# Designs tried in a protein design run: designed miniproteins, single chains, continued (5). Part 82

Each design is a single chain, and the fold is of that chain. pLDDT is the mean over its residues in the fold that is shown.

## One batch from the design tools (miniprotein)

Design m18834
Fold by ESMFold2-Fast:
Structure m18834 (fold): chain A 81 residues (1-81)
Amino acid sequence: MEEAEKKAEEILKILDEKGIEEKTFTLSKEAVEAIKKTLKGEATPEEEKLALEILELMKEAVENDIENEEFYKKVKELVEK
């Protein structure tokens, strides 16, 4: 839906502005596919929820200087559900 796409785009813009280039983020294949489908408007409600939760986690990781290893563990927990 348009709301999920806009929210994802807004989070990505915030990440770019906060220096995402200085951070390394490791994502699972499922996480990458969920984000891509959400940006295309082709995601299921479950994939949209996963994508938005991962993008919010990326924003939190940039804001709180969370290490990539800890970030990836949280991504795996979100995907496993």
Scores: mean pLDDT 72

Design m18835
Fold by ESMFold2-Fast:
Structure m18835 (fold): chain A 85 residues (1-85)
Amino acid sequence: SALNLKKAVDAGTEAGMKVAKELGAESEEVRKIAEEAARKAATDFLIDASLRQWNISPEQLIELASKAGAEAAEKYSKEKLKEKE
């Protein structure tokens, strides 16, 4: 459902921002990167699951989106920190 997608995207965005905070790289840009990565991962998984008629839990969506958001935020933050050195 749309509500499950929103919850997964929100969780992925916050997971990404947590990583950015730990790296000292919090910004509106990192938030957008994490949100976009989380949304793409969750949407792609929902489409694949729908086509295959797989039952997925909201928890699985949240985990997948959180991983995607965190990984995207970490990559972007580390690249930007290298540019400042």
Scores: mean pLDDT 83

Design m18836
Fold by ESMFold2-Fast:
Structure m18836 (fold): chain A 80 residues (1-80)
Amino acid sequence: MREELLRALEEARREAQKLLEKGESEEQAGRHVLSLLVDTAARLNAPEGYRAAARFIELMKRGESVEQALEVVEEYIREL
């Protein structure tokens, strides 16, 4: 479960970087990351994945960048 969530985070980070490189906004990249995290949590039936997604939204609402929010969420998952 933890390794699967970490893999999903790395995929989300990679996709977010591509969107930002194309000139998409932090908000647009963040929405894509959120979708991937929620879909992964649902597929794994993992409450920890939903908590990670909720934490990501909270950080984005505080004005954190996608990269900064993903770093905090990765630390949370690594501590599971």
Scores: mean pLDDT 83

Design m18837
Fold by ESMFold2-Fast:
Structure m18837 (fold): chain A 59 residues (1-59)
Amino acid sequence: GELRELGEELLRAGRETGNSGLITVGGELLKASELDLSEEERQRAIEGGRSALREEGIL
């Protein structure tokens, strides 16, 4: 799903750039992808991940 794919992308980007913040956020999104989240919680998690990528200039 979108959370899992985004989490994997954040982990890859974090490992490649040495950015511990991206690794942390990626790990949290992967954990969230295994939970039955509400739509609001899911959207909040997705936006957080996308925001992290934008701040690093990756997105």
Scores: mean pLDDT 79

Design m18838
Fold by ESMFold2-Fast:
Structure m18838 (fold): chain A 102 residues (1-102)
Amino acid sequence: SKRELILKVEMEVGVLEVSVAVIKTAYDKKAITPSQAKQALIQHFGQTAKNIEPYDKELSELMRQYLQEHQQLPDEQSLPFSIEVVERLTRYVEEKKRELEE
């Protein structure tokens, strides 16, 4: 069902959110460099795009666009960009849920 597909997407967005939070914690503690943080975040973006593809093709394509933007950013901008993308993805999921309640 459409609801089941949206719940699958929500779970994958949640996994990305947790991954970003873990990387932020490591970065704030100076356990990793900005370059290492960016490499990890890019890997998680790619994995999220791949995992979402069977459930939401349009969102997977949007995630690939975010991945391209992310690759072009300076290392120090990677984490703030990732936080903003997670917020956008969360809004996307909430919008899709609202469409089902009509």
Scores: mean pLDDT 89

Design m18839
Fold by ESMFold2-Fast:
Structure m18839 (fold): chain A 96 residues (1-96)
Amino acid sequence: MEAEELERKLEEAKRLAEEGDLERARELYREALREASREALAEVYYRRMREEMERLGYSEEEIRRYAEMAADYDLAALEGAEKAEALAAEVQAEVE
């Protein structure tokens, strides 16, 4: 999975969400992240942050580190949100 392909899929998922198709957007987003390794996600973030951070005087090494942290954080946040949603649904079903 290439970084370019990942970026495209993420953009498509965002568009679907903006159009109100949350179900499809979530499915596409999840699939993209599953097929794209953490490495690809970090690479996308690195490329996006590189130009601006370099302008601010940050080192390439520092930018890479930040991109990796951002990618890992985003992935964890997504999984956490999904788990929280599943838990909430389970509680709601029990209370009924």
Scores: mean pLDDT 74

Design m18840
Fold by ESMFold2-Fast:
Structure m18840 (fold): chain A 82 residues (1-82)
Amino acid sequence: ATPADLFREAIDLLWLGEDREKVIELVQKALGISREEAQRLVDAIENGDVEELKRFIERAKEKGYDPAVIDELELIRDFIER
């Protein structure tokens, strides 16, 4: 699976109410980030914290994340801002 595929799987599991620790582990693996960063991202998505998600996306672009991962993050942002 690509990083974007793994990230999509993690978010699907989060929205299905699956094990939060498993979601965090999949986000870490997908994005190559620390557990603390993954937990913060999951918290922002779960709580609808669009401003924190926007800050995460800006940092991700600065760090040169996979464009497909950035696209997935921006889709989640847009969904929360509906």
Scores: mean pLDDT 82

Design m18841
Fold by ESMFold2-Fast:
Structure m18841 (fold): chain A 85 residues (1-85)
Amino acid sequence: MKTLTVTYELEEGDIDKAKVKKVETSGDPPLELKEGMTAEEVTRKLTRWILENGPIVSHESKTDVEYEGTKIKKAGKRTVTITVA
């Protein structure tokens, strides 16, 4: 069983263009994320990590980001914890 935890902040703006900041990652194997990546790029990297490391056992996502339609109204933190077999 392998667990990956990713925590990052999203800036205000369009959801599709939102860039991450204050990125923290822990896991084995590690996932390389950096500040300035788009939320979409982070999601693609998470998806690839899951595909390479086995079937999902659990997936938790938590956020305090405030949304208004297709926009991030207030910057906030997102934490994703993924466990694979």
Scores: mean pLDDT 76

Design m18842
Fold by ESMFold2-Fast:
Structure m18842 (fold): chain A 57 residues (1-57)
Amino acid sequence: SETLELWRVGTEAMLAAEARAKAAGIPENREVILEMVEEAGRAMRALIEEIKKEEEE
């Protein structure tokens, strides 16, 4: 579905951004990086749920 494709694209973009940030010398704040990834995931999930509601209505 388009929803899964959006999530996949977003995930790949996040991984690419993390790789570039690591190459640029991000501090060893794995917890902060993990929180950023989790927040991005939650935002994507909220968007997915909103799209699903529009499809049902």
Scores: mean pLDDT 68

Design m18843
Fold by ESMFold2-Fast:
Structure m18843 (fold): chain A 105 residues (1-105)
Amino acid sequence: MDARLAEGLKKLDEYYDKVKKAIKAAKSKDEAIQNIKKISDEFYKELADDPILLSVIGRFSSRVIEALKKAKSKDEAIKNIDKLLEESKNELREAIEREAQARAS
């Protein structure tokens, strides 16, 4: 695995773990959404110099909040978010491949 891709996937997994814990710990959907927004803001500040990770995590965050709003239970929200993580990992792989190709030009 490319080191750049490995680091990106680790950051995405770290974000996902914090989001999942926030959902499980929250007493309401509104609390979960506010906690996710706070986690996302912290990651956006950390990733300000990484436009690819910032974009992927930003899109994932938006999809997570939408999934949580639509879910009837925490378990349903988590199952939907697990699927969104797989999609976001694929988007990250494609974005890093495009960046590598652009640098070779």
Scores: mean pLDDT 84

Design m18844
Fold by ESMFold2-Fast:
Structure m18844 (fold): chain A 75 residues (1-75)
Amino acid sequence: SSLSEKILEQVEQLIKYMLEKAPQWSAEEQEEKLKIFREEVKKLIEYLKSKGEFETAKKIEELLKEFEKELEKIK
């Protein structure tokens, strides 16, 4: 659906923002902000799965895994 496409685009944009801004934060700020981000994305994935939107949930899970790989390169 167009809504699922918009959600996916929003998650992609948020990931780009987090990767761009993370180096500007203190270690403590980075840990706190990343924890919140991870928790919110996981809740979104669970919500999408509960609604039968398995393909969108899977794409977001893959984006989150790629985000974690990119984040390790800049830590």
Scores: mean pLDDT 83

Design m18845
Fold by ESMFold2-Fast:
Order: sequence, then C-alpha cells, then structure tokens
Structure m18845 (fold): chain A 79 residues (1-79)
Amino acid sequence: VSEEELRLAVAMVALASMLAVLRQNPELDEEEAAEETEKLLEKAGVPKEIIDYFRKLVEAGKPVVEAVEETLDKLAELL
C-alpha cells in the first residue's frame, strides 16, 4: 500500500465517521458541519479537487450529509 493510498483510506474512514455523526444529529448546524468536514479533509491531506468537489456540492445547496456521501464516493474512486 502506497503512502497516498493509506492517506486516502484514512480520509475515507474519517468521512464515514463524520457521516455517521451527521445522520445521528440531523439538527446540527449545516454551516458548522460543512466547516468541520472541510477541516477534516484538509487534515487528511486529500487532493484539492476533492475538497473543491465537496465545496461545490454545499454551495449548490446540497445538505452536508449528502455532500459527504457523494464526496466519499468520489474519494473511493481514487483508491
């Protein structure tokens, strides 16, 4: 397993955990949830295009939980 693959795998686990938290707390502030997700992606060192993809979904008015789901799918394509 390459360093890049390991980093992407860690990011996927972290996003899956965030998704579980969001699904259990639907009353969470959407702006704070989006900010925390962006910070998590940056900390995991994912490519900028993945962070930009997530931002695009949120800016388009998609709920953060759905944006996280779609970002997870896109991240999985890189493994």
Scores: mean pLDDT 79

Design m18846
Fold by ESMFold2-Fast:
Structure m18846 (fold): chain A 88 residues (1-88)
Amino acid sequence: MAEAAARATELLAERLRADPRVLEVRRLSPALLRVLVRASPEEAAELATRLAREALEEAGAHDLEPRVSARAVGPDEALVYVGLAPRG
C-alpha cells in the first residue's frame, strides 16, 4: 500500500514537472504534493486530478483516489494540494 502510494506520487511529480504551466512541485509527505501552477484554480485542479489519475493507473494503485484542493495565490497563479488517499 505505502509502496504503491509512493510510486504513484513520484510518477505524478514527474508528470507535473513535464507540464510547462507547472512552476514548482514540492513533496510534503509520501502521498501529498504542493504544486504552483500558472493557471486558474479550476484549470490547475483539473490538471492535477488528470495527472494523478494517470499516475495511479500506471502504478496499479486501484484503492487510491486523488484528493485535490486549489486556490488563487496571484494573477494567473494557483496553489494546489494533491493527495493520493484511500477510497472512502
Scores: mean pLDDT 85

Design m18847
Fold by ESMFold2-Fast:
Structure m18847 (fold): chain A 90 residues (1-90)
Amino acid sequence: MREEFAERLEERVDEYIATIKDPRLQAIAREGVKAAVRAILEKHADIESAKMLAAVVIYEKGKERGVSLGDIDAVSQGVLRIIDEVAEET
């Protein structure tokens, strides 16, 4: 169910964030995941729409925090990969 997906996604992302040393990159990853989880649970968004929203949020928040485009892309790819992996498991 969507609730099980959200719980697994949050657990996997917390593990991923623990590997990130830069607190700005940790923050944008968390904000992207919160946006994806909210879209799935509250708006019944599909996985592709949730991934697009996560990527947009990571990009906008990354720019606001002065994160490089390369780091924004790396964090975005990491978060989107975790969303795909959790979707395959649930």
Scores: mean pLDDT 82

Design m18848
Fold by ESMFold2-Fast:
Parts: sequence; C-alpha cells; structure tokens
Structure m18848 (fold): chain A 71 residues (1-71)
Amino acid sequence: EEIKKLLEEYKKLVDEYMNLLKSGAPQEKIDEVKKKIDEVREKYAKLLAERGLFGPMTYEEWKKLEEEILK
C-alpha cells in the first residue's frame, strides 16, 4: 500500500510539473514540485531495494518516468 501511494504521488507530481512548465508558472513553484518529485522517487527506490519488493511498476516504467523528468 505504501509503495502504491508513493507511485501514485510520483505520477501526479510529474503530471503537475509538466503542466506548470506548459503554463509558464513561476520558477519557484516549478522548483518546489521538482523537489517533491525527487523525494518521492528516492523513497520509492529505497523501499524497493531494501525489501526486494516489486510493484506494478517495472524497472523499465521507472526509467521512462525518470527520463521524462530529466528532460
């Protein structure tokens, strides 16, 4: 459940981040959302690594989301 919540949070934050970029929102607001994305991403990765648990998101899906953020 915690892993699913983090994954959903991650997807929502990425979508908000992209929408803010398209709407020309202030850089300060964009940076705040980016920090939240990084925090959720690190938390999710640590949980998976520590417990060897795999949710519905595969490593390939994870990399795709990461590439979208890094663009």
Scores: mean pLDDT 69

Design m18849
Fold by ESMFold2-Fast:
Order: sequence, then C-alpha cells, then structure tokens
Structure m18849 (fold): chain A 81 residues (1-81)
Amino acid sequence: LEEELAATDPEVAARALELVHEAIKYSDKGDFKKAAEKLLEAYRLASGNSLIRGIVEITLGVMIANDPKVKEEFEKVEKEK
C-alpha cells in the first residue's frame, strides 16, 4: 500500500500547499473570490492525495467559519470554471 506522501509528486504537493497559503492570504485581505479560486485549484491539483485534500477541506471549513461569504465565492468559482 502506497503512502500518500510517497504516492504524490513532491512538486505537485508543494504547489497545492502554496495555493492553500495564497488562499489564506487573499482571505485575510477580504478577497474571498481569489481565496476560493486558489483553494479550488489546490483541491483539483491534489485530488488524488487524501492528505492534501484534507488540508484543503479543513482550511476551507475554517475560512467559512470565519466568514460565510467564502462559501458563496467558492460555489460561484466552481460553477464558472
């Protein structure tokens, strides 16, 4: 059975985490549309890695708990792409 970290390309994992960090920065600035776009990119990029998907889902949950508008922007970005 492959370990999740061993099964994921290190560059893909690093990029997905960078996108999560960018999403947090945009959320801190109140740019929820950009935050949602970055989280969706990270989720799609790392969809095969359950650990990174979990990090994205937890991050999204925390952002929504802090500001419900994040959920609306995420749903809008998901439909537009």
Scores: mean pLDDT 72

Design m18850
Fold by ESMFold2-Fast:
Structure m18850 (fold): chain A 63 residues (1-63)
Amino acid sequence: MTKEDIEKKLDELMGEILGKIQAQIAATTSEQKKKELQQLMKEIQELGEKLRAGFLKKLEEEK
């Protein structure tokens, strides 16, 4: 498996999770709940970026 294959799988997983949160944001009329969901979405995006960076860093260390 290539680095690109792993990144693609992570992107797909993150996309599914973020898509579900985005749908909840779109369905919500409460400002408070919308802000909470937007914050959760940002945290998940940050987690996804950390996972990607960590994986890339480990691959570079193995070279």
Scores: mean pLDDT 76

Design m18851
Fold by ESMFold2-Fast:
Structure m18851 (fold): chain A 50 residues (1-50)
Amino acid sequence: TALDNYIATLTEDQKQALYELGYLTSDHQIKEPYPKILTLKDIQAVVAAL
């Protein structure tokens, strides 16, 4: 998917930061944040703020 492809372009440091913030699992897969699943735009905004 477009979201998975975007995550694959991130650095290991960015993926680790997203994991520590609770957006990714330890395997760097999208975590389902209750009550909503994050969109590509949401992830891009978080990465831009890192």
Scores: mean pLDDT 71

Design m18852
Fold by ESMFold2-Fast:
Structure m18852 (fold): chain A 83 residues (1-83)
Amino acid sequence: SLLEKAKEHFAKAQAALAAGDRAAAREHLLKAATAYLSTELPEEDAERIARLAVEGLEALAAGDEERAEELGREAERLYREAL
């Protein structure tokens, strides 16, 4: 199921973070978020929203709060439009 796929990728992301592999963690988080959102949305919309969410988290981690807020607002807009 999509939910099981999301759980699997989330577990792989946690393992990658524990190993210090930030790039692998990012890719698995994207796949987990896409699979999770695809339970409610078409996969193409889920993937776009998941990418914005991950970019927003990366911007926040870099201290770019303005960019994080812009990406968060765009993700919320797309989510509402896709429902």
Scores: mean pLDDT 82

Design m18853
Fold by ESMFold2-Fast:
Structure m18853 (fold): chain A 107 residues (1-107)
Amino acid sequence: MEKGRREVEIGVPRGLALIVVSVAKIAFSRMSDEELQAELAREYARLSPEDQAFFEKHKDDPAEKLIEKAVEYLEEKLLAGEDQRRAIALALALVIQAELKRREEKR
């Protein structure tokens, strides 16, 4: 029974989801509104129709709920062994939307 990488991915998928979302949240908080809109458009264009529908359903949620949904979605997809690139794209789109929503509420 071999690969330490498999044990880490299986044993701590929630930890990986939290790290990815936390790093993204910090990175996006340093971007301009224009950079965030461009990055959101780029990630959204990579989403499947089902993931686009999920984003559209939740995009108007409070920023904190968008962050929670990003973590839950990424954790579930990592546990299921799903396409990590697609899972990350939706999680990043939700984190960008959360930052934009947070900035909107300040104005």
Scores: mean pLDDT 76

Design m18854
Fold by ESMFold2-Fast:
Structure m18854 (fold): chain A 88 residues (1-88)
Amino acid sequence: DLAELEELVNRDGAEAFEALIANWEASLARLQEAYAANKAELSPEKIAEIEEFVARLEELVARVRAGEITPLEAARELLELALAKAAA
């Protein structure tokens, strides 16, 4: 949850930021595992949609690690991506 991530950042400063990024990377790994396990049951359109989302998430994590964006900016971008899919 985003609120839990903000609490982590507030507790330990720089150490909390590393924990936040590690949590994001762990969440990405779990998402990739879940996707691989269920890929055969998904439509081609849904597969393409999930692959695009995973690729974007990997890009955001890499950009946070590189210091190009903050974890909060990455979280905002993910939210915007999710809302774009729900908007219609």
Scores: mean pLDDT 68

Design m18855
Fold by ESMFold2-Fast:
Structure m18855 (fold): chain A 106 residues (1-106)
Amino acid sequence: SARVEELLARLRALLEQFRRETDIERALAIIEEAIAILDELLRLAKEGRMSRAQLEEALALARELLELAMELLKRLPDDIELINRAIGLILRIIGIIFELERLLAE
């Protein structure tokens, strides 16, 4: 669907933007926006509105986002609130990956 392709394109753009982002607060905001897109993609997938190829792309992008989020965690200052926020986002990404993998196994 056009909506799925738009969401995948936006997710790709956000991951590229993340790689160029040096501000921690903006980097966290990019991850939060990417998670919101993944949540919408997962909803569409559960409704049967995504092809297998689109599911595989969404999973690949979610795994890439996880790697980038874990790399950000290593670069955070000793700020408990920022660390807890980053860990929370990482756990949400892991949950989405797990659900996408289950849908692909069907």
Scores: mean pLDDT 90

Design m18856
Fold by ESMFold2-Fast:
Formats: sequence, structure tokens, C-alpha cells
Structure m18856 (fold): chain A 84 residues (1-84)
Amino acid sequence: GSEAAVAGAVAGLQKLRDEGQADVVVEGNTVTVRVRGDGAGFGAALGIAQALEERGDGTYRVEGDTITITARAGAEAVASLKQT
């Protein structure tokens, strides 16, 4: 896996959270993204999850408006999502 790819994914998820498009919750290396509003953030969050899985840097699952991502690298970048 690549820490830079996970860091890029984290930055994208932080942007979605900061813009009010999603709620982001972190437990260890697992990131749970719940999309808000009109669903515009869903495509962006799904694209991030799919890119990580294609690279072998993570896996994901989808349940309704919720995307759960498990990262294989970039523990420091994932931990940055826990900042309030």
C-alpha cells in the first residue's frame, strides 16, 4: 500500500466533512462515512473508497448512505480524521 494514497483519501474525506456533505467517524484503521443532504457527497466518497481498493491500500463496503472504508496503510493520516 501507499501512505500518500491514503493521505489523499483522508484529505478528500475531510473536505466532505468540512463542507457538510458527510459525517466521518474513525475507529482504528476503519473510516465510516455517512453521506448527508442531496447525496452529492456519495459519489465523491465512493470514488475515494474504490480508488483505495483498486490500489490495494484498503477495502470498502456500502450500506445505504454509509460507506465503511478499512485502510491498510497511512495510520497517521487516518488518525488525523479523529481531530475535532
Scores: mean pLDDT 75

Design m18857
Fold by ESMFold2-Fast:
Parts: structure tokens; sequence; C-alpha cells
Structure m18857 (fold): chain A 69 residues (1-69)
């Protein structure tokens, strides 16, 4: 349990968000391929769209607060 805590803390605090996302996505991709090859393709596309949409929404909200858009 303690080793798992250290690994989680290192991943969350020591690595860049991009690296953390890459590691999580890679692990998910491997598991998905083993269980569902079709799900892997669709899941990959959906995940990219969802993350892009979330970032765009945050960026727009910040812009409206700074200069009224």
Amino acid sequence: MEAAREAGERLAAATTREERDAAGREAGDISYKAGSKEGNRAGSEAAVLAETDALATGYIAAGMGAKDG
C-alpha cells in the first residue's frame, strides 16, 4: 500500500500533466486492446474530443473574464 501511494504521488506531483495523461492513456490502451479492439478505436477518438472540448471551454471562459471576449 505504501509503495502504491509513493507511485501515485510521484505521478501526480513529479511529472507534467502531459506525461501523466500519456502514461494513463497508454495503460488504458493496452487493457482496452486485450478486452475490446473495437472499443479501443472508438474510445481513443472520444477521449481526445472530450479533453479538447474541456480545454476549449476553460479557455473561452477565461477570455470572457479578462477582456469581455
Scores: mean pLDDT 55

Design m18858
Fold by ESMFold2-Fast:
Structure m18858 (fold): chain A 88 residues (1-88)
Amino acid sequence: SEEEKEKERKEKIKKLIEWVEKNEEELREELKEAEELLKEYEKKGVETDPQARRNGEEVRELLKEMLENPEKREELAEELIKKIEEVK
């Protein structure tokens, strides 16, 4: 039912926010490493799938915004979950 789907979505949002809060320092380092790696790939002319690249960029941007704007974490977590579900 739609009610069960909504409940599951809210649980996913809550768990994502808790995970981000618990792992903030590690996430900052991982995001920085990912950005540096992608810049090196671009410099070397490594072709990646354009859709996968855009999806990855959007996910990383949402995670980065969650780290920089704690007051928006619920809204950003909902968008991130929606993006992940749209790709699958």
Scores: mean pLDDT 76

Design m18859
Fold by ESMFold2-Fast:
Structure m18859 (fold): chain A 78 residues (1-78)
Amino acid sequence: SAEEEIAKGESAYLLGEAAFRAGDYETAVEFYKAAVRYYKRALELDPSKAEEVQKKLEEAQENLNRALAKLGKEPFTP
């Protein structure tokens, strides 16, 4: 369900945040990418949640780019 995908995205996002704080930027990138993927799946399953999910997507994408910058990589653009 869309709710399950949102929950998975939130879980991945929190794991990404924990990895980022630990200085494990490669792991942070992978979890932030997973969060983005789960949030996109939630939108496909229930477009009516777009307003809620878009905010979570923006946060995950912003922090993904921050983690990529720590690795000397170019920003990820949608």
Scores: mean pLDDT 84

Design m18860
Fold by ESMFold2-Fast:
Structure m18860 (fold): chain A 85 residues (1-85)
Amino acid sequence: SELEKRIQELKKELGELQKQLAEALKNKDYDTAIKIVKEIAKKSIELIDLAIEMEKDPEVRATLEANRKQFEEDAKRLIEYLKEK
């Protein structure tokens, strides 16, 4: 399905971005690291949103929604930390 194809594309893109983030951090290239973290956050949130849409159990859905909010806050904190480097 188109949905399954999008999930696989997002997972592949996230894997590549995580590798690029590790390299940027190793090189102390914090400007590039910030850009990569923003892309990781965007794609990770999209992946969580797709998981929420596919989930039929309301309790599991509520847990995913809570995880989404926590992920947004964690990403924001990491970006602010990197900006001060």
Scores: mean pLDDT 86

Design m18861
Fold by ESMFold2-Fast:
Structure m18861 (fold): chain A 110 residues (1-110)
Amino acid sequence: RLAEALRRAAEEGRFVVDPEAAKWIKENSKSLEDYRRLVLERMRKAAEEAGLEIVAIQTLDIDGETVVAVFVRDKETNRLGVVVLAEKLTPEQVAAIRDSFATLEALRAR
């Protein structure tokens, strides 16, 4: 599931939200540090399965919710994608993270 979401994000050059993965990681983490470790482990495996490179991982605090945004690049096409792990994102919060992704993509465009 996560590998498929990452692949679609990179192939389409778009923003993807995965609330189910966010919920699972939150339920299986005992601290913010453990949450970040589980995200990194799951994303590393998913990226390898999808043939993607992890470019950056951002941890955000949005209205008291820990949100993790994982930026990936397709190794063959150089297209960027982002997968956001959050259980309770509003459309406004999704738009804000999408703007951050657009800024990162613009900075890497040559």
Scores: mean pLDDT 65

Design m18862
Fold by ESMFold2-Fast:
Structure m18862 (fold): chain A 88 residues (1-88)
Amino acid sequence: SIGDDIIDQMVNQFRQRMSTMSDSQRIDVVNGVIDDAQSMIPDFSPDVQRQIQRIIRQIRTRIGNGDIDGSIQGTVQLMRTVYHSNRS
């Protein structure tokens, strides 16, 4: 669908931008996406709120363990979850 094409383009741009950054810059961007998602949590259903909070906890755990690549993967999942929840 056109919505899937849009989020795929956003994810591709995000990954490309990340490839040019240092690990500290990547962490700053990931935290920015988390902050944006958290600001939107009250507008979602309780099931979506729990899913978003679970993803955020997983991202933070990966950062704490030095797994920057895993934190980026989690951030992509967060972006997709937020995008589809706003469309539904």
Scores: mean pLDDT 86

Design m18863
Fold by ESMFold2-Fast:
Structure m18863 (fold): chain A 65 residues (1-65)
Amino acid sequence: MVAKEVGDDLYAVGLAIEAGMDVLSREGKTYRVRMASDSPEALERAREMVERARERGLEVEVVLE
């Protein structure tokens, strides 16, 4: 059902934008997200994004460029 997947995608993109990150891809319920910085503040934002996504039943894999 496309509508549910669109809702999940929009939620993940919203979380990524709030955290200053980019959504690169999705495989099932797992979103691959790019983080440009490994500063303590960026790492904490990444952790918060992962936690909030998990509450919705989604997984986030963070990659550093």
Scores: mean pLDDT 74

Design m18864
Fold by ESMFold2-Fast:
Parts: structure tokens; C-alpha cells; sequence
Structure m18864 (fold): chain A 92 residues (1-92)
């Protein structure tokens, strides 16, 4: 679990430079809490769905359920779409 890796991914989101490969190579180095925070930042930045789905698939069932509850409190369209994706993953 590396703070530098987390900050690198957040900066890539901010600069619209985040790739699927960057997430695949680095997600396992992040804590579950950092993965949740990254998923929220990805949703707000409207990153491609395949990248967002990858981070959601790397959340535990408990963290995914907690994320869905938090996202449902928001009326933001991007966060509602992310909640729908997370709910689909819980059904799989």
C-alpha cells in the first residue's frame, strides 16, 4: 500500500492521462479505502467505464456495498451511474 502510487493515479485522473494499464498495474498496491476514493474520483472525472469497472471489481463485497450506499445519497448523475455499475457487480 503506497501513498505515492495513490497520488500518481489521482494526478493521472486530474490530467486525463489515466489508462486501463496504469490501474491494472497499480490497483493491488492500494488499500481498499484508497480504491474506494479512486473510484469516486474516477466517477466524478467521467473516466471510461472499463477503467472504472476494473477498480470496482477490485473492491471487497463489503467495500462495494458501502460505496453503493454512499453513492445513493448523492443526486449527481455520474455517481448514480457508478452505483448502478457497482450493483451489477454484486449480482455477479
Amino acid sequence: MSKEVFEKLLRAIENFELTLEMVEENVEKLSQEQRVELALEMALAMVPREILRLILERLSEEQLKALIEELKKSKHPALQLTAEMAEELLKE
Scores: mean pLDDT 80

Design m18865
Fold by ESMFold2-Fast:
Structure m18865 (fold): chain A 69 residues (1-69)
Amino acid sequence: MMEEVKEIGKEATLKALNGEAFSVTLEKDGAKVTLESDGKEQKMSASPEATELVNAFLQGVKEAHEELL
């Protein structure tokens, strides 16, 4: 499950770097994270218990940047 969350975070980062609009929502046991982009600004919102989902998203973001830089 968390590997899928990392992959989603990586894909979202690649879309953001490409200037693409997207919206991704992930849920686990009632914890929720939403990552949105309009092609210019990115927003992330998370429920208080979504720490693991947020960390997995951020790991995906880090891996995408490491591959592109």
Scores: mean pLDDT 74

Design m18866
Fold by ESMFold2-Fast:
Structure m18866 (fold): chain A 64 residues (1-64)
Amino acid sequence: SSMELEEVRRETGRKLNEIVDKADERLAASKTEEERNQVLAEMGKELQRVMAEGRRREEEIRKR
């Protein structure tokens, strides 16, 4: 269903935006290169997890 796919995509987009916003706040508060690198690495892992979950949910809907 197109509506369910749109809902999943919107939810995934919101989660990705929240991760980026939180990372931006942490980067602004970071005082060292090591702190910045840690924030970026954690953001990358979270983004990958959310994108993988979104893809899995879309595939489930497509199989119906």
Scores: mean pLDDT 87

Design m18867
Fold by ESMFold2-Fast:
Structure m18867 (fold): chain A 60 residues (1-60)
Amino acid sequence: SEVKKLEYERDGVKVTVVREDGKFKYTIEKGDEVFETDDIDEALEKGAELASEEAEKKRK
């Protein structure tokens, strides 16, 4: 099947979703940190973790 890609950024975290051969692959990136998974639950957990780290850094 055709490769399709969706990319977005939120709270300093960049997420890339790629569909290959009917499967989804998620890449979560923040600075030099890169996490790859084919499980949406793992992708959501990692994204939330990195977003939480950013929120803590903004805390005064």
Scores: mean pLDDT 73

Design m18868
Fold by ESMFold2-Fast:
Structure m18868 (fold): chain A 60 residues (1-60)
Amino acid sequence: SHAAAGGRAGAAGDAAATARHIELAGGPVKQEALRAGRNIAAAGLDERGATAAAGSHARS
């Protein structure tokens, strides 16, 4: 993609991956996969969001 549509794609991609992981997983694997996926998705989004906010503060 030439346009910087990463934010939308990132959030949507993470949600889709997590949902598919939950549906495919079963029993203990489901809980473990969900926890790992959520932790990674939340951390990634938080870091990107925090970086964007920090960048806004520091004149570009």
Scores: mean pLDDT 54

